Designed miniproteins, single chains. Designs and how they scored, part 30

Each design is a single chain, and the fold is of that chain. pLDDT is the mean over its residues in the fold that is shown.

## One batch from the design tools (miniprotein)

Design m1020
Fold by ESMFold2-Fast:
Structure m1020 (fold): chain A 85 residues (1-85)
Amino acid sequence: MVMTSEELDEAQLRLIELVNEIIKERKASEEERKKLFDVVIEALSYAIENSDWELLEEVIKIIEEALEKKLPVEELIKKLEELLK
């Protein structure tokens, strides 16, 4: 099933909002911020190109859990990188 443009736009905005919240709460370094955004952009690009909506939902879930559980930025990056393998 193909995700609609509206659903894609909402998912992208939600993902950006969550990433920004994590950066602010964890006082992430400039390097950590760049790495986190790079991994998130890579995951979004992969999901869009392959119509892998399950991957997109899992990325959002991991980021939401990281925010709720106050996971370190390094652990979040590692989880996202492992998801893309």
Scores: mean pLDDT 74

Design m1021
Fold by ESMFold2-Fast:
Structure m1021 (fold): chain A 71 residues (1-71)
Amino acid sequence: MTPEQKKIVEEVKKIIEEYKDDKEKAAERIGELLVKHQHDKEAVKAILEIAKENGIDLELVEKKAVEHLLR
């Protein structure tokens, strides 16, 4: 992983830990992070991979990302 990817992975882990009791809010924050990095395919891949490894519902993350993009 590049240093940039490591920073993104740490950000995702921080979100998961901060919102461990609120899975919907965790997914919303991760979805926002995906939209922020939407033009960087490697960043998107890293975000989705770490979210999946930590048991986050990727379908919910995608739904929240789309909702954020359509605002």
Scores: mean pLDDT 79

Design m1022
Fold by ESMFold2-Fast:
Structure m1022 (fold): chain A 78 residues (1-78)
Amino acid sequence: ERAALLEEILAKEGEKTLEVHQKLSQAGREAGGDQEKLAELLSQTFGIPLSTARFMITSSIENRNLEEVREILEKIIA
């Protein structure tokens, strides 16, 4: 009963995570390596400030502030 419901909920949360990942991948391909275009696409796609999108991209490229980037992604997924 409850175990089956938890498996269903986890599957749905997994689907949401995959949707976010797919949107990120699509934005990356559309940007074609242009970081500013990627920031604009992420800002529009997720409804986040452009400054936040730029911070995420710069932090990911520089391999810095990854915990803060994770928190932003968790907010987008939720």
Scores: mean pLDDT 68

Design m1023
Fold by ESMFold2-Fast:
Structure m1023 (fold): chain A 75 residues (1-75)
Amino acid sequence: SREEELKEKVRKEFLKLGGDEEKIEEMLKRLEPETIEDLLKYWELSDQIKEMKKKGVPSEEVEKLIEEWLEELKK
């Protein structure tokens, strides 16, 4: 389904940025389809995240960003 395809895209992109696969998967399980779409809207911030990747930001910090986005989407 499209929902699964969207989850796969989000997962792959965050993994490229150094996110922990298990944590990303657990977060995605908690997301409703609307929340996944909102998460993808923040893909516009990809330039900012790619800049952090260029600077060698630790995977732990990337995971924190993912968690912060998910927390904001719940509100």
Scores: mean pLDDT 67

Design m1024
Fold by ESMFold2-Fast:
Structure m1024 (fold): chain A 100 residues (1-100)
Amino acid sequence: EYAEKAEEYARRALRLLEEGAAPEEVLGALAEARYYLWLALNPEASEEEKAEVKAEVEKMKANALAKIEEAKKNDPAKYEQMREVLRREAEAIIEKAREL
């Protein structure tokens, strides 16, 4: 079920954050969690709508990665704040997936 996959990927993102994994790996897991949560919330979505959302999630991932890499070079405190934002987002996905 899509909700279970959303929770699984969000939990993976949390584990990667705790292990100090590269931002790309964390964002990859979080992108999958976002997509599966969207699928769980939109069970009647067409294949075209699914493809559009997947493309948007990939675009969001690329934009987030660029910002995180910029922060890592220029503002270490902001980099840590951004990691905390990702942690909270993963937690929110888990909570929402469990409601489904």
Scores: mean pLDDT 86

Design m1025
Fold by ESMFold2-Fast:
Structure m1025 (fold): chain A 83 residues (1-83)
Amino acid sequence: MSKDPEEYRRLLAEASIALGIAAASLEEDEEVKEKTIKLLTEAAEAVRAGDYEKAKKYLEEAIKVTKNPAAKKAARNALEIIE
């Protein structure tokens, strides 16, 4: 198993974002749902690329947009992991 701190950080952030996307898929407001999923997907892509500054921006925007408490918590957790 990899013991690389960078790989571990990336995997934890990706896992938290994936939980956020799953929670966002349950949002009743279609526009908020679509925007939140897009922002979290872009954040996950930025994390995979190692661009944590870009990922942070997308996560902060997702936290502002989402009305789902579970999606908001998952996005906040991912943000704390990459800070």
Scores: mean pLDDT 83

Design m1026
Fold by ESMFold2-Fast:
Structure m1026 (fold): chain A 90 residues (1-90)
Amino acid sequence: MKEIEEKLVELIKKYAETGDEKVREEIIKLFQEVYKMDEVEAKLGIEGSVAQIKLDKKLAEEGPLSPAEQAELAAQLKAQHAALKAKLAA
């Protein structure tokens, strides 16, 4: 299913660049229909994927992060995942 994976990657990149809610809804539907994820899992997946794309872009442009920057980024991602999960559970 390379086509679906490629489409998902393209949509995640587009959402990371534009913040378009319609693109986000399409990604959620693909996660739910293809990967059998629930809504909470789909939203966590999007948030993680967007964060990874932004990190990959920074690493490509600026070089590797310092250990302090890596630790701070890991803490921020963990906090965002916890906050998103709490909002979706409420």
Scores: mean pLDDT 73

Design m1027
Fold by ESMFold2-Fast:
Structure m1027 (fold): chain A 71 residues (1-71)
Amino acid sequence: DKQKQLRQLIIQATGHVIRGIGYDLDGDRAAARAEYQQAVDLLEQAQTLASPKDKAKLQEMIALLRARIAA
């Protein structure tokens, strides 16, 4: 089920985002960046399974996470 796979990838990516925020709050920028990168990788996989509307939203999320990695 493509929609189930998409949902699972988004849930996994969200877990990495939450961990990344936790590391940022602790001042551990290296650990935060690694977690955000794992989230980006999972969202890029999710993007290949998504409808055009959902793909646009996933691309927005990826861009925001990449900006956090670069900061």
Scores: mean pLDDT 88

Design m1028
Fold by ESMFold2-Fast:
Structure m1028 (fold): chain A 105 residues (1-105)
Amino acid sequence: SEIEKRLEKLIEELKEKLSEEDREEIEKKRKEMEERMKKLNMYTEENRLQLLIQEAGTLIRLLGEPLEEIIRLLELVKELAEKNKDEESKKEVEKKIEELKEKMK
């Protein structure tokens, strides 16, 4: 999935800004969650995408919630909602993006 690759790229870029200890903790949590999902037969594309979105959100939080990175994550969430034909979620995410852009002015 193109969205999955772009989420992984965002996560990699965010991890480079973290301490080694924080990076290792995030990587450990991902492995534990992936192993749990595989054991429960829940290692689907949808569940992987949600795991990546949650991890990116955690990384953004650890970095002090930089607005640009929040907007990048929300744009990917919007594209996922569009792919899933979820017009309500897409509109909600678009509204959040516009509100954050207004706060940057």
Scores: mean pLDDT 85

Design m1029
Fold by ESMFold2-Fast:
Structure m1029 (fold): chain A 75 residues (1-75)
Amino acid sequence: GGIMTKEDAELAGKLAKESGDPGKGGEEVAKMTGVDMGAARAAAALAYVGKKDPALVEGLDEERANQMGVYAAAL
């Protein structure tokens, strides 16, 4: 896998919003771009949930929050 680009994260967020499932948006981006599926899911969730409701990002479980943090730190 690779580090997700800002453009891939934004596309994942858009697709996640349209599907109603952040994970699905990330999986679609991973399939189209060859990006790591875990990173794509984390970026999609961060982009979608963070823009829609910042409080939900703070309420995420520790494992998912850590994955999003790793993605953010890698940018």
Scores: mean pLDDT 55

Design m1030
Fold by ESMFold2-Fast:
Parts: sequence; structure tokens; C-alpha cells
Structure m1030 (fold): chain A 67 residues (1-67)
Amino acid sequence: MSVGERIARLLLQSKEPLSAREIAEKTGASVSTVRRILDNMVASGLVERERRGRTTYYKSAITPDPL
């Protein structure tokens, strides 16, 4: 399973936005790799980027409840 797939799954299961550091810790990837993948996912509309104070958080743009 790719790091991108692990990030997508983690964000879908999270009830709260996660920082790149938290995602890196939970996926076992480097923060730099996670940030690159998250930027691509945001550009693709799969992930939403939210700024909370000094930290950028990420959240799934899709819901776990499909139509």
C-alpha cells in the first residue's frame, strides 16, 4: 500500500483534522514525503487544507458515508 493510500485512509477515519507531523508519525513516512503527497491530494480535491494558528491541518474532502 502506498503512503498516499495510507494517508487517505487515516484522514477518512479521523474525526478531526491532522497535521503533517501527526500523519507522518501514524504512517511511518517522513514529514517531507507526507507534505508532498498532501499537497498533491489538495490539488486533486481529495483533501482539504486548514490553517489553525501556526499549524496547517489536513482533512478528507470526502465523507465515509457514500451515496
Scores: mean pLDDT 77

Design m1031
Fold by ESMFold2-Fast:
Structure m1031 (fold): chain A 70 residues (1-70)
Amino acid sequence: MVTQEEIDKVIELGKKTGDERLVKIAELAREGKYIEALVLGEKMGNPEIKEEEIEAKIKKLEEAKAKLAA
């Protein structure tokens, strides 16, 4: 579970380094848009990652959420 403290640290780091993308990822996570934040993070960490692989990771997360809600 991503905590507010973790999000705030990422925002502070991004502002200090001038990394606007890092700030945007943290802001998306803060808004509960974790899927969008995860997609941006994956593309930054692995620029060779294909959209198909990102979609597969998203489906796994959605399946895990569905099992927790059942």
Scores: mean pLDDT 68

Design m1032
Fold by ESMFold2-Fast:
Structure m1032 (fold): chain A 73 residues (1-73)
Amino acid sequence: MEEARALLEKKKPEAAEMLARFEANPDDKALQEELFKFVVEMARKIAELTGASEEERKKLEEEIEKAEEELKK
């Protein structure tokens, strides 16, 4: 669990930089997709570091799919 928190703290500066670049080009679909992939990768890494079960990982993938649908709206 603590390793997951450390990862999140280390990635905060990168997320902030992405958001700043995003503010310069808010309608850039490529940047939107890159940011989304970054968030997805972080979620999967957190699940791995916390030893999530296959059931929990399936739930995570379901949430990712719903988020992808939301981005299309």
Scores: mean pLDDT 73

Design m1033
Fold by ESMFold2-Fast:
Structure m1033 (fold): chain A 78 residues (1-78)
Amino acid sequence: SELEKMEAALAELRRLLGQGRAAEDVIAELKAKYPDLSPEQQELLEEFARELAANPPRSLEEAEAREREALERLAEAV
């Protein structure tokens, strides 16, 4: 499903950013790994990666809350 696909991509994104990788490198790698993401899903991935890198979450709970909010917005957008 689109939700499962996006959840997997965002989880991998958080893992790679947590390893100290640059947001733009992570975005490029995830687009290559998930080539079937829609344009809207790719935009969400890019936005989430850059936002997380610019404003690092204070806790794992905050990171998970931001991820849930992003997924809810995608679900509402079709």
Scores: mean pLDDT 78

Design m1034
Fold by ESMFold2-Fast:
Structure m1034 (fold): chain A 71 residues (1-71)
Amino acid sequence: MRMKEEVEEVYRRTAELARRGDGAAILALEQELIEKGAPKELFMAMLTAITRVGLPDAVDRALKRQEELKK
């Protein structure tokens, strides 16, 4: 099924971006999926890859930077 292959590809691609801490590229990929009207399963694959591949440090640093800008 095309959906299964697409989910696996999105997961792998997002996992690679998450390992690099490339949040901008991840957001660009999400935007492309939105423009294509992709099903929710592709977005869930992205979220799973982001959380599982250990983006916690990058996310924490991004949030702290955002808070500093609001200061």
Scores: mean pLDDT 71

Design m1035
Fold by ESMFold2-Fast:
Structure m1035 (fold): chain A 65 residues (1-65)
Amino acid sequence: MVEEAKKLIDEGKYDEAVRLADQLEAAGHRDEASELYVQIAKKLFDEGKIEEAREYLERARRLRA
């Protein structure tokens, strides 16, 4: 799951990577899901999608709260 999501992030398939992170969250792996959301957000920042990146960072922070 985590490795599959990282491959999707590298391929620019962020929506599919988010889907896998959601599945990890549903399975109780909140810390791993949070880390994936942070990685997605960093890639979105690099692409200039600031608003989307901020939303994923907030989501990641909430999972660790």
Scores: mean pLDDT 81

Design m1036
Fold by ESMFold2-Fast:
Structure m1036 (fold): chain A 117 residues (1-117)
Amino acid sequence: NLKSELSTKLLELKNAVLEVSSKISSSTTKNLLSAINSFIESEKITRSSIENLLTALTSLGNELNYPNLEKDLEDFRIAFANDNPSPVEEITLENSPQSVTALKKLLNNYITFLKQK
């Protein structure tokens, strides 16, 4: 189950963020945790939920000076556009293999970066 796999990575990211929360603004922490929880708890994935998650990850990366932020985000956006060329709000993960691969890479790179702090 692709959603369960991504949810597991998002929970790992959440735990890593909480370990460094003293180095991040409370608003960035709150927004990221909200975006993660919304993604995990929703029955359907939407373009809006993905954009909210990416916005929260961008804020986190800017505050922590994450060096791979722009590249990882661009790689995901390219993959997402390739998998989802039609302007449809609901996203099916099983029909988005490049997006799932790119998101897992983005999340794994972030988790690795946070664990080094």
Scores: mean pLDDT 86

Design m1037
Fold by ESMFold2-Fast:
Structure m1037 (fold): chain A 75 residues (1-75)
Amino acid sequence: SEELEKRIKELEKRGKEIVEKMVAQGRTHEAAEFAAQMTSLLNKAREALEKGDYEEARKVIEQAEDLIEAKEAEL
């Protein structure tokens, strides 16, 4: 799905922006942990899309979106 691929790309961009902000705040260890979590979720979403598992892809994308929204609220 082009929609789900677009959502993954937007999450990758937003995740990088969060990591940069956290590093700027001296939260380097937490930034690394967040980056690892985001990488894991986005890779899982991409794998689900490649396999045609759109329900799993959407679920994982929503989990990544929730993680980003929670982290943005802290910053």
Scores: mean pLDDT 88

Design m1038
Fold by ESMFold2-Fast:
Structure m1038 (fold): chain A 95 residues (1-95)
Amino acid sequence: RPVEAILEQGIEAIISLFEDYGLSKGVIEEIKELLEEWRGRLLRAESPEEMQRIRDETLQQISEVLEKEVDQKTLDLLIANIHGVLQQEIDALLA
């Protein structure tokens, strides 16, 4: 399914970003698990409203993990990049 390939590419892009910022393997694995849950929930979503809610919940969970590991400036940058990737995945599903 083309949608599943887009979601997998998005997850890979986010993981690559975290590796570039030198995040620990433990943090990367925790975020990867959250992104795999995001993929499953997004594929089962039946409305744009549900997709936006799932995005916001996922971003909040990722933010809570990252706030313990990075400074506020790095957190804001990472969350903005992740938000952009997740929104592109939603837009691709709605096209």
Scores: mean pLDDT 79

Design m1039
Fold by ESMFold2-Fast:
Structure m1039 (fold): chain A 81 residues (1-81)
Amino acid sequence: KPSEEEIEAEVLLALALIYKTIADKGYERGTVSLEEAIKAYEKAKELLRQAIEIGSPDVRAEAQRLLDEVEKKIKELKEKL
């Protein structure tokens, strides 16, 4: 049975994916502003960092991969401000 920390890390990862998807798809569709997309990515970044701290090796690897993508997106969007 997963530990409390393992479940929490998976929930953090899932929430980060939701925020990343809101930013990716919302910005693409024009339903989210540039500033709102950056804010959603920053929230995903925060959640991914927390998942890395408490996650299993597999969760940490996936969270790190997504964190790298999110940080790249934040940098790209900030260049458009």
Scores: mean pLDDT 85

Design m1040
Fold by ESMFold2-Fast:
Structure m1040 (fold): chain A 67 residues (1-67)
Amino acid sequence: MSPLERALALLEEARRAIEAGDLAGAARHLQEAYVTAGGRPGGPVRPFPSAEAAEAALDTLERLLTG
C-alpha cells in the first residue's frame, strides 16, 4: 500500500471516529494520516474541541492529499 493510500484509509477512520463522537480518536487518526503522508509529528495528540473543528481538519488534510 502506498503512503497516500494508507493516509486516505486513516482519513476514513477519522471520519468514522467523528461520526461516533470520538474526537480523541479522530485527532489520533488525522495525525497518523498527516505523518504517513510525510508531515512532521507535533506534540501530544489532544482531542478536538468540537466535531466542527475535527471536520475542518479532515477536509484540509484530504485536500492536501488529493489536490
Scores: mean pLDDT 80

Design m1041
Fold by ESMFold2-Fast:
Structure m1041 (fold): chain A 102 residues (1-102)
Amino acid sequence: TIDQLLSQGQQYLQLGQQYLNSGDYDLARQYLLLAGQYAVQLRSLGRHDDSGDLFNQVGQLYLQLGDYQSASSMFSASSSSYRLAGDLQRSQQSLQQSQQLR
């Protein structure tokens, strides 16, 4: 189900955070990539708010990794998802996060 896709994406996000905290940066990046792929699937399935939230959280973890280009891309994707959801405030906030990394 779509809710199972959301749960799986959130689990990959949690694993990314866990490996980041333990210093396993390669594993952290692998799980963040998976979480981002699930955010793309959620957006395609009309779960625009959940997609926006997941992209934003993935972006925050890339920011902690110092991967500013990946973080910027995730915040831009989050902005797009929130725009599709009609949430102009969160869209603008995510866009600002993306722009600050350039």
Scores: mean pLDDT 91

Design m1042
Fold by ESMFold2-Fast:
Structure m1042 (fold): chain A 75 residues (1-75)
Amino acid sequence: STEEILKKNEELIKKVAEYLKKKFGLSEEEAREAAEDAVVLAHRFNFKRNEELQSLDPYLSKEVLEGIDYLIKNY
């Protein structure tokens, strides 16, 4: 479920949100929502490629997806 994905990845979501705030100047609310959406998309649909995630979420950049991939690999 979405709730399980969010709970398992709370720390990852926090780090991605901080990255998005610094990289794109998003508000705390905007960064958190974008980070949650990116992580849920990555896990829910088992996406492995940046191109697939970018086609679904216009706020995702290659750098954000690479950051997400990096953080997932180090958890």
Scores: mean pLDDT 64

Design m1043
Fold by ESMFold2-Fast:
Structure m1043 (fold): chain A 77 residues (1-77)
Amino acid sequence: MGEEERKEQIERIERYLKEHKDYALAAYLAIDNDFELAVEYAKKAKGKQKTVVKSIAELLKKQGRTEEAEALLKAIE
């Protein structure tokens, strides 16, 4: 992904966070753009957002992305 495309995606995530403060969805949107950033967003997920991160990890497991799923699960422990 190009720098501009990545920046635009991050700006979209930041706009969503400003409105909703939903770190779980921010993590989901960042997975294919910046996985390290996705893990950082997952670490900030609290309460019911942790359940959403678990659902995202299950989706990644179904896609064969087990290592990434495990990283997200560790981030919310």
Scores: mean pLDDT 75

Design m1044
Fold by ESMFold2-Fast:
Structure m1044 (fold): chain A 91 residues (1-91)
Amino acid sequence: VEEKLEEIRREIDRALKEHPDDEALRRAAEFSRLVLDAIEALLKGDEEKMKEYIKKILELLQEAGVESAKLTEEEIEKLKEKIKELLKELE
């Protein structure tokens, strides 16, 4: 899984280098990197770091106009646990 996350990071970096003036791609890359960081933190057992990255992802969604991304601390904790459960199912 870690090797796959690094491959995805390299593809994002290449896309940004080829399209440095693409604002939509830059924002998509920022979002994708936070998702990858959250997954990596969870795989390493850093649940507090995972919550931090979830909060940053939600902040980006709110900035993009997704008001439903306004989650409480309790809802963020529940989302973290659900993601943890899904990763366990993938083994």
Scores: mean pLDDT 69

Design m1045
Fold by ESMFold2-Fast:
Structure m1045 (fold): chain A 68 residues (1-68)
Amino acid sequence: SELEQIWDEILGILDEMVRAGVPDEVLEEMMRVVAEASEQVTASTDPEQQLQILRDALRRVRELKREA
């Protein structure tokens, strides 16, 4: 599903950043984004809202990757 694909990409970026040894501050912010997205997805009963939450999280994680 698209939800699974977006989650896989978010987790793939997080894994890549851990392996690259980026500063702890960047990893902490990425983990915060992932945790917040997970909570919001779990609280939502709307599949379209869940998809939008994950798309926003992916965009933010990609921004953090570029700043690292």
Scores: mean pLDDT 85

Design m1046
Fold by ESMFold2-Fast:
Structure m1046 (fold): chain A 60 residues (1-60)
Amino acid sequence: SKEEKIKKFADEFMEKLRELMSKLEDILKKLGVPSELFREIIKKLAPKIKKLIEEKIKEI
């Protein structure tokens, strides 16, 4: 279905975003910055970003 295609795109986008965030977390950890705070922020933002992407794809 169209919904399945939208979900697949959003999942692929979120996977790439997670890889980027993981690399950033590793850099911060090497600099001695507490990565736990960064992870907490990302956990709250990730669902909102995914929803926004799904909504925008539906508009097109």
Scores: mean pLDDT 75

Design m1047
Fold by ESMFold2-Fast:
Parts: C-alpha cells; sequence; structure tokens
Structure m1047 (fold): chain A 59 residues (1-59)
C-alpha cells in the first residue's frame, strides 16, 4: 500500500541518519516508530518503519 511504502521510506531515511549519528539499529528502529506514530501511521506501518530503520542502520 502507499502507507507501507511511505513507512519504508521514512524508516530507511531515519536509519541511515541514526547510523551516521552513532545510534544502534535498535535505537534507530525505536526512533522511526516514534516518527511514524506522530504522523498517524497504522500500527502495521509503524512496525514496518521500525524494521526498515534497523536494517538501514546495519548497513
Amino acid sequence: SKEQLEASRLGIEIGRKAKEMGLTPEEAGQLAKEYAQKRGFSDEAVENAGLAAAIAALR
């Protein structure tokens, strides 16, 4: 869905920034979930944003 794609994009952007700032993948995931929740994303999209951010932070 469009929301899931937006959540993935958000997560990747936050994860990359978090890695540059020295945050862990877990911290990156948590940060992305908080941003997605504030934007009114569904629970599924919030989880997707967190997972995408954690994966991006591992790269």
Scores: mean pLDDT 85

Design m1048
Fold by ESMFold2-Fast:
Structure m1048 (fold): chain A 78 residues (1-78)
Amino acid sequence: GPFEEAARKALEIVAEGIKNGEGKKGYEEASKVLEEAAGRPLSEEAKELLNDGGVLAALGRYEEALEKFLEAVKIATE
């Protein structure tokens, strides 16, 4: 669904940002993708989940990172 597609896109953006030394830009672009899918700005709790996912992606734990990004977009709709 759209939340899973947004989470996958966020993961690709974050992973590419880490690879290219553009971590901050990747974080901002990923945040916007999740916000568009949620239809609202990310809460502080959702941002913490996005940060956790970014750490997991940096460690190559892509499935766990994807789960965190999906949780972030879901909680943002609450």
Scores: mean pLDDT 83

Design m1049
Fold by ESMFold2-Fast:
Structure m1049 (fold): chain A 80 residues (1-80)
Amino acid sequence: MEEEKKKLYDEAKKIANEGAELAGRAFQQDPSALELLKKLVEAYGKAKSLYENGGTVDEIKQALEEIKKIYEELKKRAEA
């Protein structure tokens, strides 16, 4: 169970870092991408809090899915 939570959190960290790297290109295409970066930071903070404070696997998985949605939107804006 704890090992599963760690894997989900590690994936969340990886995707959040990749999303932050996309921010420069996304801003170049669409300045409103700043709001997506703010959402990404908030979603990652939630995932971190859940992992550190004994959240469930399902809760951490939901936070990871939110991070993935924001990442895909940033990627689309960076490529637009």
Scores: mean pLDDT 81

Design m1050
Fold by ESMFold2-Fast:
Structure m1050 (fold): chain A 93 residues (1-93)
Amino acid sequence: STSARLQELSDKYTAPLENTPPNSPEREALIAEALREYKRIAEEELERAKKEGDEERAQNAELLIRAAEAALAGDEEAMAEVDREAERLAAER
């Protein structure tokens, strides 16, 4: 399950992030590593959703990929746009 994989990712990085000083190179490296793993999980979900013809799952996976890419780039405008799209999709469903 993609949800289980994302939860495992969260569990893996929660304690290391909490125990790393804010604004440190170590914390920035951990965040970048977590975001790359998150993107990989989302890309694998997108490919499975496309293969299965599940348009809603594919759309959700594309949004997760965009979120990870925006965060990795430090693009606050792109992150805000992803948040707005997520809210719009939730309201339409």
Scores: mean pLDDT 82

Design m1051
Fold by ESMFold2-Fast:
Structure m1051 (fold): chain A 96 residues (1-96)
Amino acid sequence: MEESDVVRPPEEVKELLEEVGFTEEELTVNEILLLVTEYVNKYLKKSIDENGNLVVDLSDTLLGKILGKDKILYSDLLSEFLKAMKELGAEVVSYS
């Protein structure tokens, strides 16, 4: 799955995207990643761990349910999200 691929997100991802005001049926992977980043910045708490790494609190969130995690390193978030989208059966409707 490339950033310019157009996908139909699974229902769990659509629910998250609606929280940041997106209601379309199809969008690029890059647009989804930007909206997920906006969701994290708007709704989720961030902290710095003992090693100076930025950590996102996913507990009791839609993103936490999608990823199956209570916390994640901010640097790992988008790669783990892409993996979760593939596992949930995201449909690629146009390849770049």
Scores: mean pLDDT 82

Design m1052
Fold by ESMFold2-Fast:
Structure m1052 (fold): chain A 90 residues (1-90)
Amino acid sequence: LEKELEELLERLKKLLSEYLDLLDLSNPADQAKAKEVQEEYFELLSKVNELLEKAKKSSPEEKEKLLQEAIDLVKEAIKKVEEKIKSIKE
């Protein structure tokens, strides 16, 4: 689970980089979109780190539940970024 979470975070980071590369940073509207997605990413990392800290101090059963919650949050974020990428290409 911890390795799966780390791999999903790496994938999310790569998707964010791809999304940012699709934006025209000379356009103020796209600069605003870049800021928004970066702020969303920072909030996600803060939440994931909180769950990871709790998981390290928890029972094996509770740790698995907290790691799964973090994994689900990252998967949801990945889906949202993929949808944003698709909307730009359309």
Scores: mean pLDDT 81

Design m1053
Fold by ESMFold2-Fast:
Structure m1053 (fold): chain A 83 residues (1-83)
Amino acid sequence: SPLEEAKKLLEEMEARTRAALADPNVTAEQLQALIDWGLEKLKRMLELLKQIEDPEKAREVSVMLIRMAGLIFELENRLRQLE
């Protein structure tokens, strides 16, 4: 289902973001690659949201989109600190 796919995308992004931010040797190249990947997954989640007819499930994906954007923002902030 679109909701289950969105949940998996967010779970993967959360896991990768935690790993990157916990790594004291994370490189700017690694952070940029993860940001780019996250932006592509954010676009996919927006497409999934359009497929959901149930307003409550659509709200759940909307909350996940906000969280996904927040994770990308944290990675961008970390990348700026390495520059």
Scores: mean pLDDT 88

Design m1054
Fold by ESMFold2-Fast:
Structure m1054 (fold): chain A 85 residues (1-85)
Amino acid sequence: AAPAAVDVPAELEEEVEERALKVAQELVTEAAKKHGLPEVELTLENANEKISEFLSKLSEEERKELLARLQAAVAEVVEELLAEA
């Protein structure tokens, strides 16, 4: 079983993925501008690969900060969707 930190209804799983992708795109674009890196276009299919490649270009400290922001953003998306439901 995948380690799911949050119990998300299956009906919201696709909406979580779509909203999380949009937020991840915004965070990655912001980080790219802040650190002078090329802009990265994320899709649902390539997001994990592209995020991993982007993170590998950051320092260990910057990588931890971006990962923490991404995790917090995904948690907020789940919480917002549950509040809307």
Scores: mean pLDDT 73

